# Designs tried in a protein design run: designed miniproteins, single chains, continued (5). Part 62

Each design is a single chain, and the fold is of that chain. pLDDT is the mean over its residues in the fold that is shown.

## One batch from the design tools (miniprotein)

Design m18135
Fold by ESMFold2-Fast:
Structure m18135 (fold): chain A 91 residues (1-91)
Amino acid sequence: SREEILKRIEELTKKVTDPSASDEEKVKAAEELLRLTEEVLKEKRFDLVPYFEEAAKRMIEENPDNREVRRIALEIQVAIGVAELERAVLG
């Protein structure tokens, strides 16, 4: 369900970028975004990739002092990059 995934991305991104959320809540939301990214890539749902790229970018921009959130955002970007490279090289 595309709409359910998009709503979940929005909810998790809002939590990770919420200045009132605890570091633990932000990390948990970031980890869930990473898991969701991995599931979407495994299912070859590349139409959803731009939404995860935007989420990861916002996670980095809005969390300058949360190293763990920034690390997870980098993992999302790396997972997307590897999948896009595999698609380009392997078809």
Scores: mean pLDDT 89

Design m18136
Fold by ESMFold2-Fast:
Structure m18136 (fold): chain A 64 residues (1-64)
Amino acid sequence: VEEADAEYEKAKAEYEKNKTPESRQRLLGALHRMAKAYEEAGDEERAKKVRQELFKLAGGTDAP
C-alpha cells in the first residue's frame, strides 16, 4: 500500500504540473496499482474511489 500510495502521489503531482500523455499514462498505472493495493488491504471504500478516478481519467467522461 505504501509503495503504491507514494507512486500515485508522485504521478499525480507530475500530471498536475504537466498534463501530457506520458504523465497521464503514469498516473493511470499508479491509480491501477493503488486500487489493487487497497482491495488487497480490504479498504473497499478507498479502492472504490481510486477505481472511479481511474475510470474517469481513462474514459474521458466529458460526454454531454
Scores: mean pLDDT 73

Design m18137
Fold by ESMFold2-Fast:
Structure m18137 (fold): chain A 61 residues (1-61)
Amino acid sequence: MKVEKVEEELKKKGIDAKVVEVETVDDAGVTRKSILVVMAESASEEERIEANRIAAREQAE
């Protein structure tokens, strides 16, 4: 599952973040899934950039 891959990669890099899968229904009734990364308040800008890159890469699959 994409969420598990993102969580594993963040943990490997020591980044403290909560990863959630958000499910939305579009105007045609088609279910879309996306990954949301919620960064810890103490996270650095570099950690935020890296977390977003990991999430974007996994979502591109």
Scores: mean pLDDT 74

Design m18138
Fold by ESMFold2-Fast:
Structure m18138 (fold): chain A 105 residues (1-105)
Amino acid sequence: MSRVDKLIKDFKKNGREILEKYKKAKTKKEFRHYAIIAGSMVTNAMMHAVLLMKYEPSEESQAKDLLRVGIEFTDELAKLAEERNDDEVAEEFRNLRKALEDLLA
């Protein structure tokens, strides 16, 4: 298993845990707190994928898989924000998803 495969596995595990807290948040403040954590996780994964593609070309396929997982995660985060009528958070995650898609192209 490559180091990047482990990063994808860890992202999926940590993402699932944060997503559960995000879904269960009872207040706008709590919801936005978990949105910040989720956004930070996606941004860190994005930067890791960029640096991997630049410095470890043999891991490019796995780096792109990490970007795809990030895209799926940001799409779900945006939808949940829309369901809560938090248009600001929904727009931030749509913008983040677009940034990931641009890197994948």
Scores: mean pLDDT 86

Design m18139
Fold by ESMFold2-Fast:
Structure m18139 (fold): chain A 99 residues (1-99)
Amino acid sequence: MKEEGEKILEEIRKLAEEALKTAPNDDVASRIQAAASLIAQAVRDYIEGKLSKEEVLKRLDEAIKLLDEAMQEAPDSYRPIIEKLKELVEKAKELIEKG
């Protein structure tokens, strides 16, 4: 489970880096960067025992909200990368809920 969490974090980090390189504007880039940072910190703190399951899930929901806001400001051609980021965050939530 820790290994699966680390793998998903790496996938999120790589996809966020790709998204930031191709971001259509600073507003979208800022929201993706904020979401990626929130996800990385929340999952790391959870793995280290600093956050409860309830708190990490709440922070991941906040990250999803930031990604939804980025999608509203993004052109249609860019939306698939944000949708894939959201998919990875949902998978991270599932693994945390599973234990």
Scores: mean pLDDT 82

Design m18140
Fold by ESMFold2-Fast:
Structure m18140 (fold): chain A 88 residues (1-88)
Amino acid sequence: MERERRIEEEFARFEAEAAALAAKLTSAEERAAFAALVRAARRILEARLVKGISEEELRELDAALQKEVLPLFEAMARARGVDVEARL
């Protein structure tokens, strides 16, 4: 229960940060690329909320998010002069 609630809180925080960053994007190309990253991150975050997921499976999803998605998300935010404080 506590783990699931924490993951849900992190998801809500991510959604709020993504919305704030999206508001600063001006080009259609940047918005499309960002929307794709948000979609990928959401899928990983939703997978972490599956009941019965093992601790090892959860760590693998965390590693995928940290290694493949968050660096691209942060790089895009940094290119726009925006710092993302995602604690996922």
Scores: mean pLDDT 66

Design m18141
Fold by ESMFold2-Fast:
Structure m18141 (fold): chain A 70 residues (1-70)
Amino acid sequence: SRREHLVETLMRELGIDRETAEGIVDEIEAGVPLKEIAERYGIPLSRLRRAILRAEVDIGVEELKEAVLK
């Protein structure tokens, strides 16, 4: 799922455990500003934004690749 991919990407890109990544995703889904999330978890805002963008881009690219290769 999109949520699973985001959790796994945050774990990989930020070097955090699954519990922490799931907590971050829960706050994103609840509409908490990324700046507050970054401050709470001690993550640079720029790194958090980049990790989220990476997950979104990866999902879009994989959908396009799958469509082209079929």
Scores: mean pLDDT 79

Design m18142
Fold by ESMFold2-Fast:
Structure m18142 (fold): chain A 89 residues (1-89)
Amino acid sequence: MAYDLEVTVDGNKVTVKFFNSGLSGRYSVEIRDKNGNLIASKEVEAKGMETVTVEFDIALAPGDYTVVVRDEDVLHPPLEKTFTVKDPS
């Protein structure tokens, strides 16, 4: 099961961190826009109790987005965190 979802945006880099509390875990990490459209995704595996870090090299237009972390085990609910990309200009 995943906990403590954090999202950081720095230029074209979106960094997603979460804690895997199980002996193992397989997760889908998704970036979705405000309308729920999938923008990017990565599959990641944890092989013990560890902090998982996933980096997306992606230029997002200004607006609201959601990171969704889905456990392969359907008994575990997804983690969601919203974030906003601002125009630096």
Scores: mean pLDDT 80

Design m18143
Fold by ESMFold2-Fast:
Structure m18143 (fold): chain A 72 residues (1-72)
Amino acid sequence: DPLKEKVRNILKKMIEETKDPEIKAELQNVLDEMDTLSADEAVRKLAELFERLADTNPEAYEKFKKIVKEEF
């Protein structure tokens, strides 16, 4: 599934960019769930994570938006 693979690649890049252990753990949990999720569910999970990060860590959110734009 090309869309699911793009989401997985985005999550991996976000994990590499992030120095915050809590954000890394949240991203890793989503990545670990990818094998059980449909492409649509994976996109939804990523969107929900982004919405939370916009409020809790705006700097990480801006970096992650750039990663998403580069993959799409």
Scores: mean pLDDT 78

Design m18144
Fold by ESMFold2-Fast:
Structure m18144 (fold): chain A 68 residues (1-68)
Amino acid sequence: SSSLEQQANSLESQAQTAIDNGDLVSARDLVGQLALIGVQADKNGDTELSKKIFSKVSELSSQISQKE
């Protein structure tokens, strides 16, 4: 597995935990970090990983918005 994919998976899990705990400040920060990994994947030519990451960013951002 790529190091970026491992970082993305870790950040996704942490963001989901923050959302579930109602820590929306930490959740936003973690989603922001995940988006930066998505940008890096795209710059590295890993379009499939980038697409997967930004799909997850959208899902997590939607969950955060629903809790506001």
Scores: mean pLDDT 88

Design m18145
Fold by ESMFold2-Fast:
Structure m18145 (fold): chain A 78 residues (1-78)
Amino acid sequence: APSFEEVLAALKARYEELLAEMKTMSREQQLEAGREFAEWVGQQIQDLLARNAPESQLQEFLDLGERMLKEIQDIIAA
């Protein structure tokens, strides 16, 4: 299983890649990409819970993921 540091790095990398790709996407493509990103984030949360990750690590991932999802939603809404 990936370490917490690897999961956090993957979250940041996927977010930055998605933001760059969204600049060339239609609104429909942005909605689909945002949905896929949200599903991936949800899967990482389930995996962290399943392996009994420390509460501090879960909270850090949740806070960052929530901020990223809100930013994606704001871009789609613009």
Scores: mean pLDDT 87

Design m18146
Fold by ESMFold2-Fast:
Structure m18146 (fold): chain A 90 residues (1-90)
Amino acid sequence: KLEELKKKAEEAKKLAEEALKLAKDPSLQRNLKGAITSLEEAIQSKNLATVERQLEGAKGSFRIVARRAKELGDEELAKLAEEAVKILEE
């Protein structure tokens, strides 16, 4: 339901903001900022289809972040991104 999806977007946004504070790689910073923007649009939307589309966009960004963080050996960033994906899976 719309309210449940927005709560998930808020939780994922907190993880993205935490990850962004730790991110030093410009590619990680760019993808995390993209995820935050998508999540903010989901939180502000009154349209279910728009919320679902923005959450899919955020999941894509988090998957890129998780992969890149693992390549860089940043297990903490990878874990935060994977937790965000898990929250948004529902």
Scores: mean pLDDT 85

Design m18147
Fold by ESMFold2-Fast:
Structure m18147 (fold): chain A 75 residues (1-75)
Amino acid sequence: SVEEALNLTKKSFEVEKILQEIQDYEKEMEREIQKARSEAEKAGDTVKAENEIERLKKEGEIKKQEFLRKADEVF
């Protein structure tokens, strides 16, 4: 039906928006990781960089799972 097709289209746009938010977040996280590596390299403290990068990656995984759950809830 037209109503069913319209509903699916709306859900499709909502999912695409969530996927774009995930991609934008991943790009920001990558930049933060690169910054942490650069700062550690200048300071000669690779352990500090590794800990901070691990924390950022863990936070990113949690955020990504939250976005995926929201996308799943749309359907």
Scores: mean pLDDT 79

Design m18148
Fold by ESMFold2-Fast:
Structure m18148 (fold): chain A 88 residues (1-88)
Amino acid sequence: SSREESLKLSLEAIDKASITAGKIMAARLMLKGYSEEETLERLGRLERHFSEEELRAIVKDVEKNREKYLELVRRMEERARRLIQEAE
């Protein structure tokens, strides 16, 4: 039914948001100088709701698209630093 379809879309949106957050966290760890293996271990401790397979897929996607994710995280951190400075 349309109601079950709406619920499915809502759950898929939540899952996509969670995966995106995991990728941002992985990119932040990599920006700090952690290796792929160190990032996988640390992300697994922070995001216990993901399976090992899902964690590996997240880290691998970020590694494959490293430049894109690192630049995104750098922009996010620069924005955050600017907002903190404006509040002081």
Scores: mean pLDDT 81

Design m18149
Fold by ESMFold2-Fast:
Structure m18149 (fold): chain A 60 residues (1-60)
Amino acid sequence: MEEELREEIERLKKLREYAKKNNDIFAQTVIDTLFDGLIAEAKERNLPEIVEEIEKLKKE
């Protein structure tokens, strides 16, 4: 369960870095929305550590 969320976070993190490198604002916005979805899922599963991890990534 947590492993799947962490794998998805890592995948999105790599995509976000790629989008930033290419100045793709649309892709960055889509990825930010996907992070918001993961935050909602982590909250439903009562995983506050994962919520904090994603929120930190969004602020980078």
Scores: mean pLDDT 79

Design m18150
Fold by ESMFold2-Fast:
Structure m18150 (fold): chain A 116 residues (1-116)
Amino acid sequence: MEAEREELAKKLKEVHEKIKNAPSVEEQKKIAEEFIEEARKAGFPEREILELGAIAYGEIIRESERFNPEETERVLRELEERVPELEELDARDHDEAVRRILRLLEEAVERLIKVE
């Protein structure tokens, strides 16, 4: 279990570096989707897969400023507006909060791809 988590942490760092060096948001999304699929195939619980997805898509949004700073700023403002309700949801139902966060991040990444 500890060795599996060390390997996962190493893979997450590699995914971050790939996202940072990707030529487009569409390629960043492919990198994140491949990482999530590998985690599923490795047998990680759905909760951990959702949390990993949220981390990976969050990193895409952070790094997307170099492709489209105006759309990235709009996306970040919309996400910031939702933070108080998501914090309240997380306090009551962590699993639903993570699912809601992942959906919002996925929609944000799709919006960034459409403006490339």
Scores: mean pLDDT 79

Design m18151
Fold by ESMFold2-Fast:
Structure m18151 (fold): chain A 64 residues (1-64)
Amino acid sequence: SAATERAVERARGEIRLAAKGSPEEFEKAYDKMVQDALELQKEDPETGAAVLAAIEATRAEVLA
């Protein structure tokens, strides 16, 4: 859905922005976003799963 696509784009942007900070701040932001995505998955499994996947994929891209 358009809402899921927007949530994924927002998550990708937030991870990329957090990566511009210190490694410690990045880890804190990452942990918070993962927890928020897991909570979202309980309410909206499809959107939550898509956001979590986007967080993990973007983190891997940033750390490469």
Scores: mean pLDDT 84

Design m18152
Fold by ESMFold2-Fast:
Structure m18152 (fold): chain A 75 residues (1-75)
Amino acid sequence: SEEEIIEGLKKAMEIMAEKYPLDEVKKRADNVIKLLEEMLREKGYSEEQINEFVEKAKKAADEAIETSLAKRKAR
């Protein structure tokens, strides 16, 4: 499920980058990650596990944003 959530986030970032400015995509990514963090706390995950997940999610979102920037630069 963790891998599925990260993969879903990447796909969502790619779709959003086609429709919205990158600054808005970044804000939306941050909000989604914050909601996921809260959901994991409610499910009883440890702060260490949550922090590891948040790092993975942020890295995945940043990579998707960088890919979008590279595509925009190539246009």
Scores: mean pLDDT 77

Design m18153
Fold by ESMFold2-Fast:
Structure m18153 (fold): chain A 90 residues (1-90)
Amino acid sequence: ADYEEALEIYRQLGDRRGEALTLNNLGVIAYNKGDYEGAVRYYVEALAIYRELGDREGETRVETNIGVLWIKGAVFKDEDLLNLLDRLEP
């Protein structure tokens, strides 16, 4: 997919902000496909980069998307998704 190609290019260029933005977009795509495990992985990577950069707006964007996953897990009682999200923190 175009976003996956963009991710590789940003990684090769060392463009951390472009990488984080692309990862967040890949997470949204994964979520829309019902790949919640994939969405979590992408959001965690994007969040780590935004935190590294001190980009609070980027952090908030990703955290909002993670919040949507928590709401979905709670509403649909998706124990696998909730357990996955619970493992995001040490």
Scores: mean pLDDT 80

Design m18154
Fold by ESMFold2-Fast:
Structure m18154 (fold): chain A 67 residues (1-67)
Amino acid sequence: EALMYTGFASGYLNNGDYERSIFSSQLSLKKDPNNSRSYRILGQAYKKMGDNESADAFFQKADQLLK
């Protein structure tokens, strides 16, 4: 379920486990490609890793899905 994977991704992000956060977010998106929360978590994880360009792209995608 996308909601479960999004929850795990958020938990991993808060614990500094960015790799597991990204993996869980991707699993959530595989179940629900329009899950804006998962894109926001991806954005935060990439930003924490110093990839601001990827982070901005994911944040923009999340915002577009909220319309």
Scores: mean pLDDT 81

Design m18155
Fold by ESMFold2-Fast:
Structure m18155 (fold): chain A 60 residues (1-60)
Amino acid sequence: MGGELLRRALEEARPSLAPETVEAIERRLEAGDLRGATALLESDPAGAEALTRLGFEFAA
């Protein structure tokens, strides 16, 4: 179920990420590598913030 959260986080962080990083995250999501996609998002400050905020929204 984490794939929906990760895709939303990617969309929020997309303008702040390098195109290569966006492509790598999308490839991991398509492969079902949710842990790998999460690790890439968390490595970027904008991605980490989006994950934290969306995680709070999904919990609320």
Scores: mean pLDDT 76

Design m18156
Fold by ESMFold2-Fast:
Structure m18156 (fold): chain A 85 residues (1-85)
Amino acid sequence: SEEERRRREEERREAAKKRFLEQAAAAGKEVVILDSPYAESLREADRLLREGVLAALNMKPEEELSEEEKEELRRFEAEARAELA
């Protein structure tokens, strides 16, 4: 079905995103997170934020973040991982 085909394509792309983040971290490259106020009104902004959170947790240190923000980031990562499971 179209739904299953879409899910398989998304799973492949998500796997590629994870590999990309691992390679970027090993190369010392920073992942650019989209910072646009207009993107916030779009559902795409939510997906970009989730990918950005995962990238920040893997690459950029959270030392500058407050304890509450760290907990929120961990919750977002846990939710994203649960959704991918």
Scores: mean pLDDT 54

Design m18157
Fold by ESMFold2-Fast:
Structure m18157 (fold): chain A 75 residues (1-75)
Amino acid sequence: SKEAEELVEEFYKALEEGDIDRALRAYNRLALLAIKQEDEEMLKKAWELGQRLVERLGDARAFQERLAAITLEEL
């Protein structure tokens, strides 16, 4: 969908600009959209974006826990 494409673009732009909070919000919005639309492929894409954020930050465990907590709060 166009909304999903815009969220992916916002995510990468945020990462390039070093805006981790904006990247995290784009990731969470994409994940919530995938759940709402029951789209497993979109959910997989959201997971891939999350992994790129973890790679950027270099601390996988702490940030994955934060990502999961924020995603659950927005569900």
Scores: mean pLDDT 77

Design m18158
Fold by ESMFold2-Fast:
Structure m18158 (fold): chain A 118 residues (1-118)
Amino acid sequence: MTQQLVQDFAQRVADILDKTSKTLDPKTAAEVQKQADRVRAASTEEDPSVAVSEVGRSVIETADVLVKAGKKDDAIKVLEEVLEIASELSKSEDFETNTLASMLQMGIAATIQAVKRE
């Protein structure tokens, strides 16, 4: 169960990054697309904790790329959309998935506050 829930989560996050990349200039879009590809690769990880960590890292790196490109509002939107999905996942009856999603929510929420201070 944990594997499938994490795979579905990673795919939803990759879809958010793909959609975001289509609204950007080619250079910034290419950097966001690299993070989307990493999220898709994470969906095939055997260890769910490694998969969730890689997804979280790719989301934070995407936000950094967007902020540096002057797209602060896009960075906040991506982080908030991922936080919403992580919040849904944290309500899972699967204890491992619930725990990993809760940890990810804390990291993303902290990143949103850091971006808003920029």
Scores: mean pLDDT 82

Design m18159
Fold by ESMFold2-Fast:
Parts: C-alpha cells; structure tokens; sequence
Structure m18159 (fold): chain A 77 residues (1-77)
C-alpha cells in the first residue's frame, strides 16, 4: 500500500507541474494502469489522493481533470 501511495504522489507532482494537455494525457494513463493493476482498496486510496491533488491545484482545468479521474477510479472500486 505505501509503495502505491508513493508512486501516485510522485505521478501527481509531475501532473501538477505539467500543462493541461500533458496532465490530461498522463491522468488517462494513470487511470488505465490503476484499473488494471490496483485492488479495490488501492483504488479508493488513489481516488482520495487525486481529490486532494485537485484541491491543491492552482489550475482549474488540471483540478477538473484530477476530479474526473478520481471519480472514474472510485467508480471502478
């Protein structure tokens, strides 16, 4: 669980520093990987981390993409 949290947090740091287009693309990959590789409990954790990142985002477009990705991951759990 801790390794999954660390990997998601590192990916989110990159996404938050990216352009809107790059953030959308990277989030699409993150969602696909999460759905195929993570357990339901890990998906719930991932959705929580994505929601927290959305709240901290300075860019409303990136925040919207993060919130959408979080909802999609949570629905898969």
Amino acid sequence: MDNVKQQIEEALKVILASSVEEAEYKLAILVDVAKTALTPEQLVLAAKLLREAAAKSKDPAIAAHLAKAAAEIEAAA
Scores: mean pLDDT 82

Design m18160
Fold by ESMFold2-Fast:
Order: structure tokens, then C-alpha cells, then sequence
Structure m18160 (fold): chain A 66 residues (1-66)
């Protein structure tokens, strides 16, 4: 998938009641798409909140940094 397709897919499928996406689901999706697991874990530690959640802005930052 392109970064835009990943962004739209993750928002449509995993966005919760608070408008956030679980970092665990972002990690699972990015690994399945063939991104480096170490890089994914680094970015999720940097951008995820204390509850392990990402806002739309934080998800975009992760995807732009891949």
C-alpha cells in the first residue's frame, strides 16, 4: 500500500470512539506491509501516547518517517 492508502485504511478500520488508533494495530499492519520492525517500534515509542494510542496527526508523523 502507499502511505496515503495505509493512513486511510488504518483510520477506517481501527479508529476508536475517541478518534484514536491503537499503536499495536499500526505495528501489525506495517509489519504485514514489509516495513522494518525495529524502525516501526522506534517510531511508535516516539509518537504513541501513554495509553499506546495514536491520534490522526501522530499516525501521519509515523507514516511520513518510514
Amino acid sequence: MSRKELYDYLLEKYKDEDGKIPASKVKETLRKEGYDEEKIDELLKKYADEDGMLTEEQLQAVLLSL
Scores: mean pLDDT 83

Design m18161
Fold by ESMFold2-Fast:
Structure m18161 (fold): chain A 74 residues (1-74)
Amino acid sequence: SELEELVKEAEKLLEEIHRLIKQLPADKAAEFTARLNELLARMREALAAGDLEGLREVLEEIKELKEEIKEALA
């Protein structure tokens, strides 16, 4: 289903982000972890509500966060 595809995509993205965050200095890791936790809370709310559009929106923001972390590592 579309929901299952979005959840699978989110799981892969989260694994990548956790790997990237571990490479950051402690202060930057803490900042990005706090932002990720806010996005994860919104993702859980969308999942609980069955809100597919909300899931797509938070997934886009998580992708943007990943790009910011990659820039911080460059």
Scores: mean pLDDT 87

Design m18162
Fold by ESMFold2-Fast:
Structure m18162 (fold): chain A 74 residues (1-74)
Amino acid sequence: SMEEVLKKAEEINKKALEEVKKNPNMSDEELQKIIDEMSKEMKELAEKYPEYAEEIERIGARAVVEIQELRDKL
C-alpha cells in the first residue's frame, strides 16, 4: 500500500536524523555523506515503487532540510 511505502521513506529519514544526533560535532563532509546515503536509499525506494515516486521525492526533499536544520541546532 502507499501508506507502507511512505512509512519506509519516513524510516529512511529517521535513520539519517539519528546519525546526525549521534555525532553532533560532525564535519560538513560527514553531513554530506549522510545526506548522500539517505538520498540514495530514497532513490532506490522510488525506483522500486515508481507509482509513489513523487511522494517519496517530496519526503526526501523535506528530509534534507530537516537534517540540515537539526545539525545547525546541535
Scores: mean pLDDT 85

Design m18163
Fold by ESMFold2-Fast:
Structure m18163 (fold): chain A 64 residues (1-64)
Amino acid sequence: MSLVEIVERILLREAREAYAEGRSREEILAELRERLQRLVDAGVISAEQAERILARIEEELARL
């Protein structure tokens, strides 16, 4: 299991929980973009990996 896969799973779960709590998709995605940027700046993931994680979570939230 890769570090990127673990990060994606955690962020997706948190996004779903936030939506269930009544937060808007736009608010969730804005916070997610900031968190992903911090991970890129810290060298934890690449910018390309962050973009892919964001896209997947956007798709999952659109299905809710």
Scores: mean pLDDT 84

Design m18164
Fold by ESMFold2-Fast:
Structure m18164 (fold): chain A 111 residues (1-111)
Amino acid sequence: AKLSDEQCEEIKEKALKIYEAVQQEKSAQNRLKTFLDLAVEYSTVEGSNNEKILNFLKNLLSCEPDDYTFKVNLARILGVNEEDVQDIVNAIKKDSAEALNEALEKLSKTL
């Protein structure tokens, strides 16, 4: 769905707050957990935590000029390499909470 400029500003402010909270974490595992917890909190939809995370990430992706910019920003927030988030980007584009959960579990095991 196409979000308004005002909605994108709100989503980007939430992403900045997530980034600031994640930067306080000492371990890569805790950075990912903090990111996921806040993505659930900042989601605007009802449902499972995976559905809430997917919704937040879909909204954030739609507010970026391209997939590459989103990928770079997500990798920076999580403190990982851009290649490590490719499966997450693919899951968001598929609109699949199941694929997103698999991508997040895979990332967690590599940290």
Scores: mean pLDDT 84

Design m18165
Fold by ESMFold2-Fast:
Structure m18165 (fold): chain A 70 residues (1-70)
Amino acid sequence: MHVSTITIEAESAEQLALGVGLVRAEGAELEKQGSKVTIEELSRTATSAVLRVTTEGPHHMESATLRIRA
């Protein structure tokens, strides 16, 4: 089991939604590769989100800060 925290920083709510979508898409890809992924939204503002990702399997996401710019 691997637990990581992904912080997303954006300049707009639309860019933040794209960033969150990218993390969820990566989680879905890891599940296709045989991992079990749980994503929990710990906090969200108009331009920032913090996600906790719990992964069980051969592949996982590392803790990171994603900065989304237009």
Scores: mean pLDDT 82

Design m18166
Fold by ESMFold2-Fast:
Structure m18166 (fold): chain A 84 residues (1-84)
Amino acid sequence: MAPQNLTATKVGNKVHLSWDAVAGAASYEIGYGKTELEALSADAKSVTVTTTSADLELPEGTYVFAVFAVNAAGIAGEPTTITV
């Protein structure tokens, strides 16, 4: 299941992401890039969190974030994407 209610707030170079908890998720993987294809790529820059929020500091510009719920077996579900 894709994370629901993904929101992004940007203050300067700081981006705050938040989403709703996914049943069965052990962690969340956040891929990001300048385009949706880049953010969804296997080679995408990514961070892993066990919370339903993340803070990222990035150079100023437009970014696409893809958030995946990952279960205890290490299997990622469908992503939700947001541009900020």
Scores: mean pLDDT 80

Design m18167
Fold by ESMFold2-Fast:
Structure m18167 (fold): chain A 98 residues (1-98)
Amino acid sequence: EAAIEAFEKARDYAEKAAELSKDNPQAYTHAKRASESAKQAIEALKEGNRFLAAMYARDAADGARQASKIAEQSGNTVAAEYFKKAADYAEEAARLAL
């Protein structure tokens, strides 16, 4: 329950940040990876596979962290903050899934 909510928050923040990063292909690519991994984590958790969900959550967090760094370097501080929130929620979701 709490883990699914955290994954949904991670997905939503990654998607919002991706929309703000369309002009930066590198940040957008990492953002899409984060969003897709969060979606896979939700599906894995619904199937009862907590370990697979945690692995996808780690991948989502890594993607979001990379996108945040790229967005910050390009001066897009709003996108960088949304990516940081996506990573934080993905990490919390991984903890809750176990």
Scores: mean pLDDT 82

Design m18168
Fold by ESMFold2-Fast:
Structure m18168 (fold): chain A 76 residues (1-76)
Amino acid sequence: PTLNNDRDSILGGIDLILDEGRRQGNQQAIDYAQQARDYLDRDDIDKALHYLGHSIYHLTGDSQEYTRRRARQAHS
């Protein structure tokens, strides 16, 4: 019986981000994904999701704020 599909999905996401972070050498994404993994091991799903979100954010390097700052720096 599937009692915790959400936990399995979070774990899969963490593992994918760790693998991709290592391939790209993105240490911030790796560090946040490791924190998400640690919280998941402690059954703290809310914090695991929070840190997984941070790892994805740093792995992609993509936010409207960072895009705007980068464009500003390139245009100065």
Scores: mean pLDDT 70

Design m18169
Fold by ESMFold2-Fast:
Structure m18169 (fold): chain A 74 residues (1-74)
Amino acid sequence: AVPPSTHELTPAQREARALVERANELVEQGRLDEAIRLYQEALDLLVANSDPNNPSDSMLIVSAASNLAATKSA
């Protein structure tokens, strides 16, 4: 619940971030199946490389999971 002052992501979290951004572009193109795959890969990377008890890491996981759920519902 503490606000982040800088973007200090691990290499794995940065990779996951790039996958989320690519998936967002695919959603805009209507390519929902491909977007779902990239969100799933990003979520898997974040879960494996993040501490869910850390607020910043938890926010990354929640963001990726929310985007995945929203895309599956579309």
Scores: mean pLDDT 75

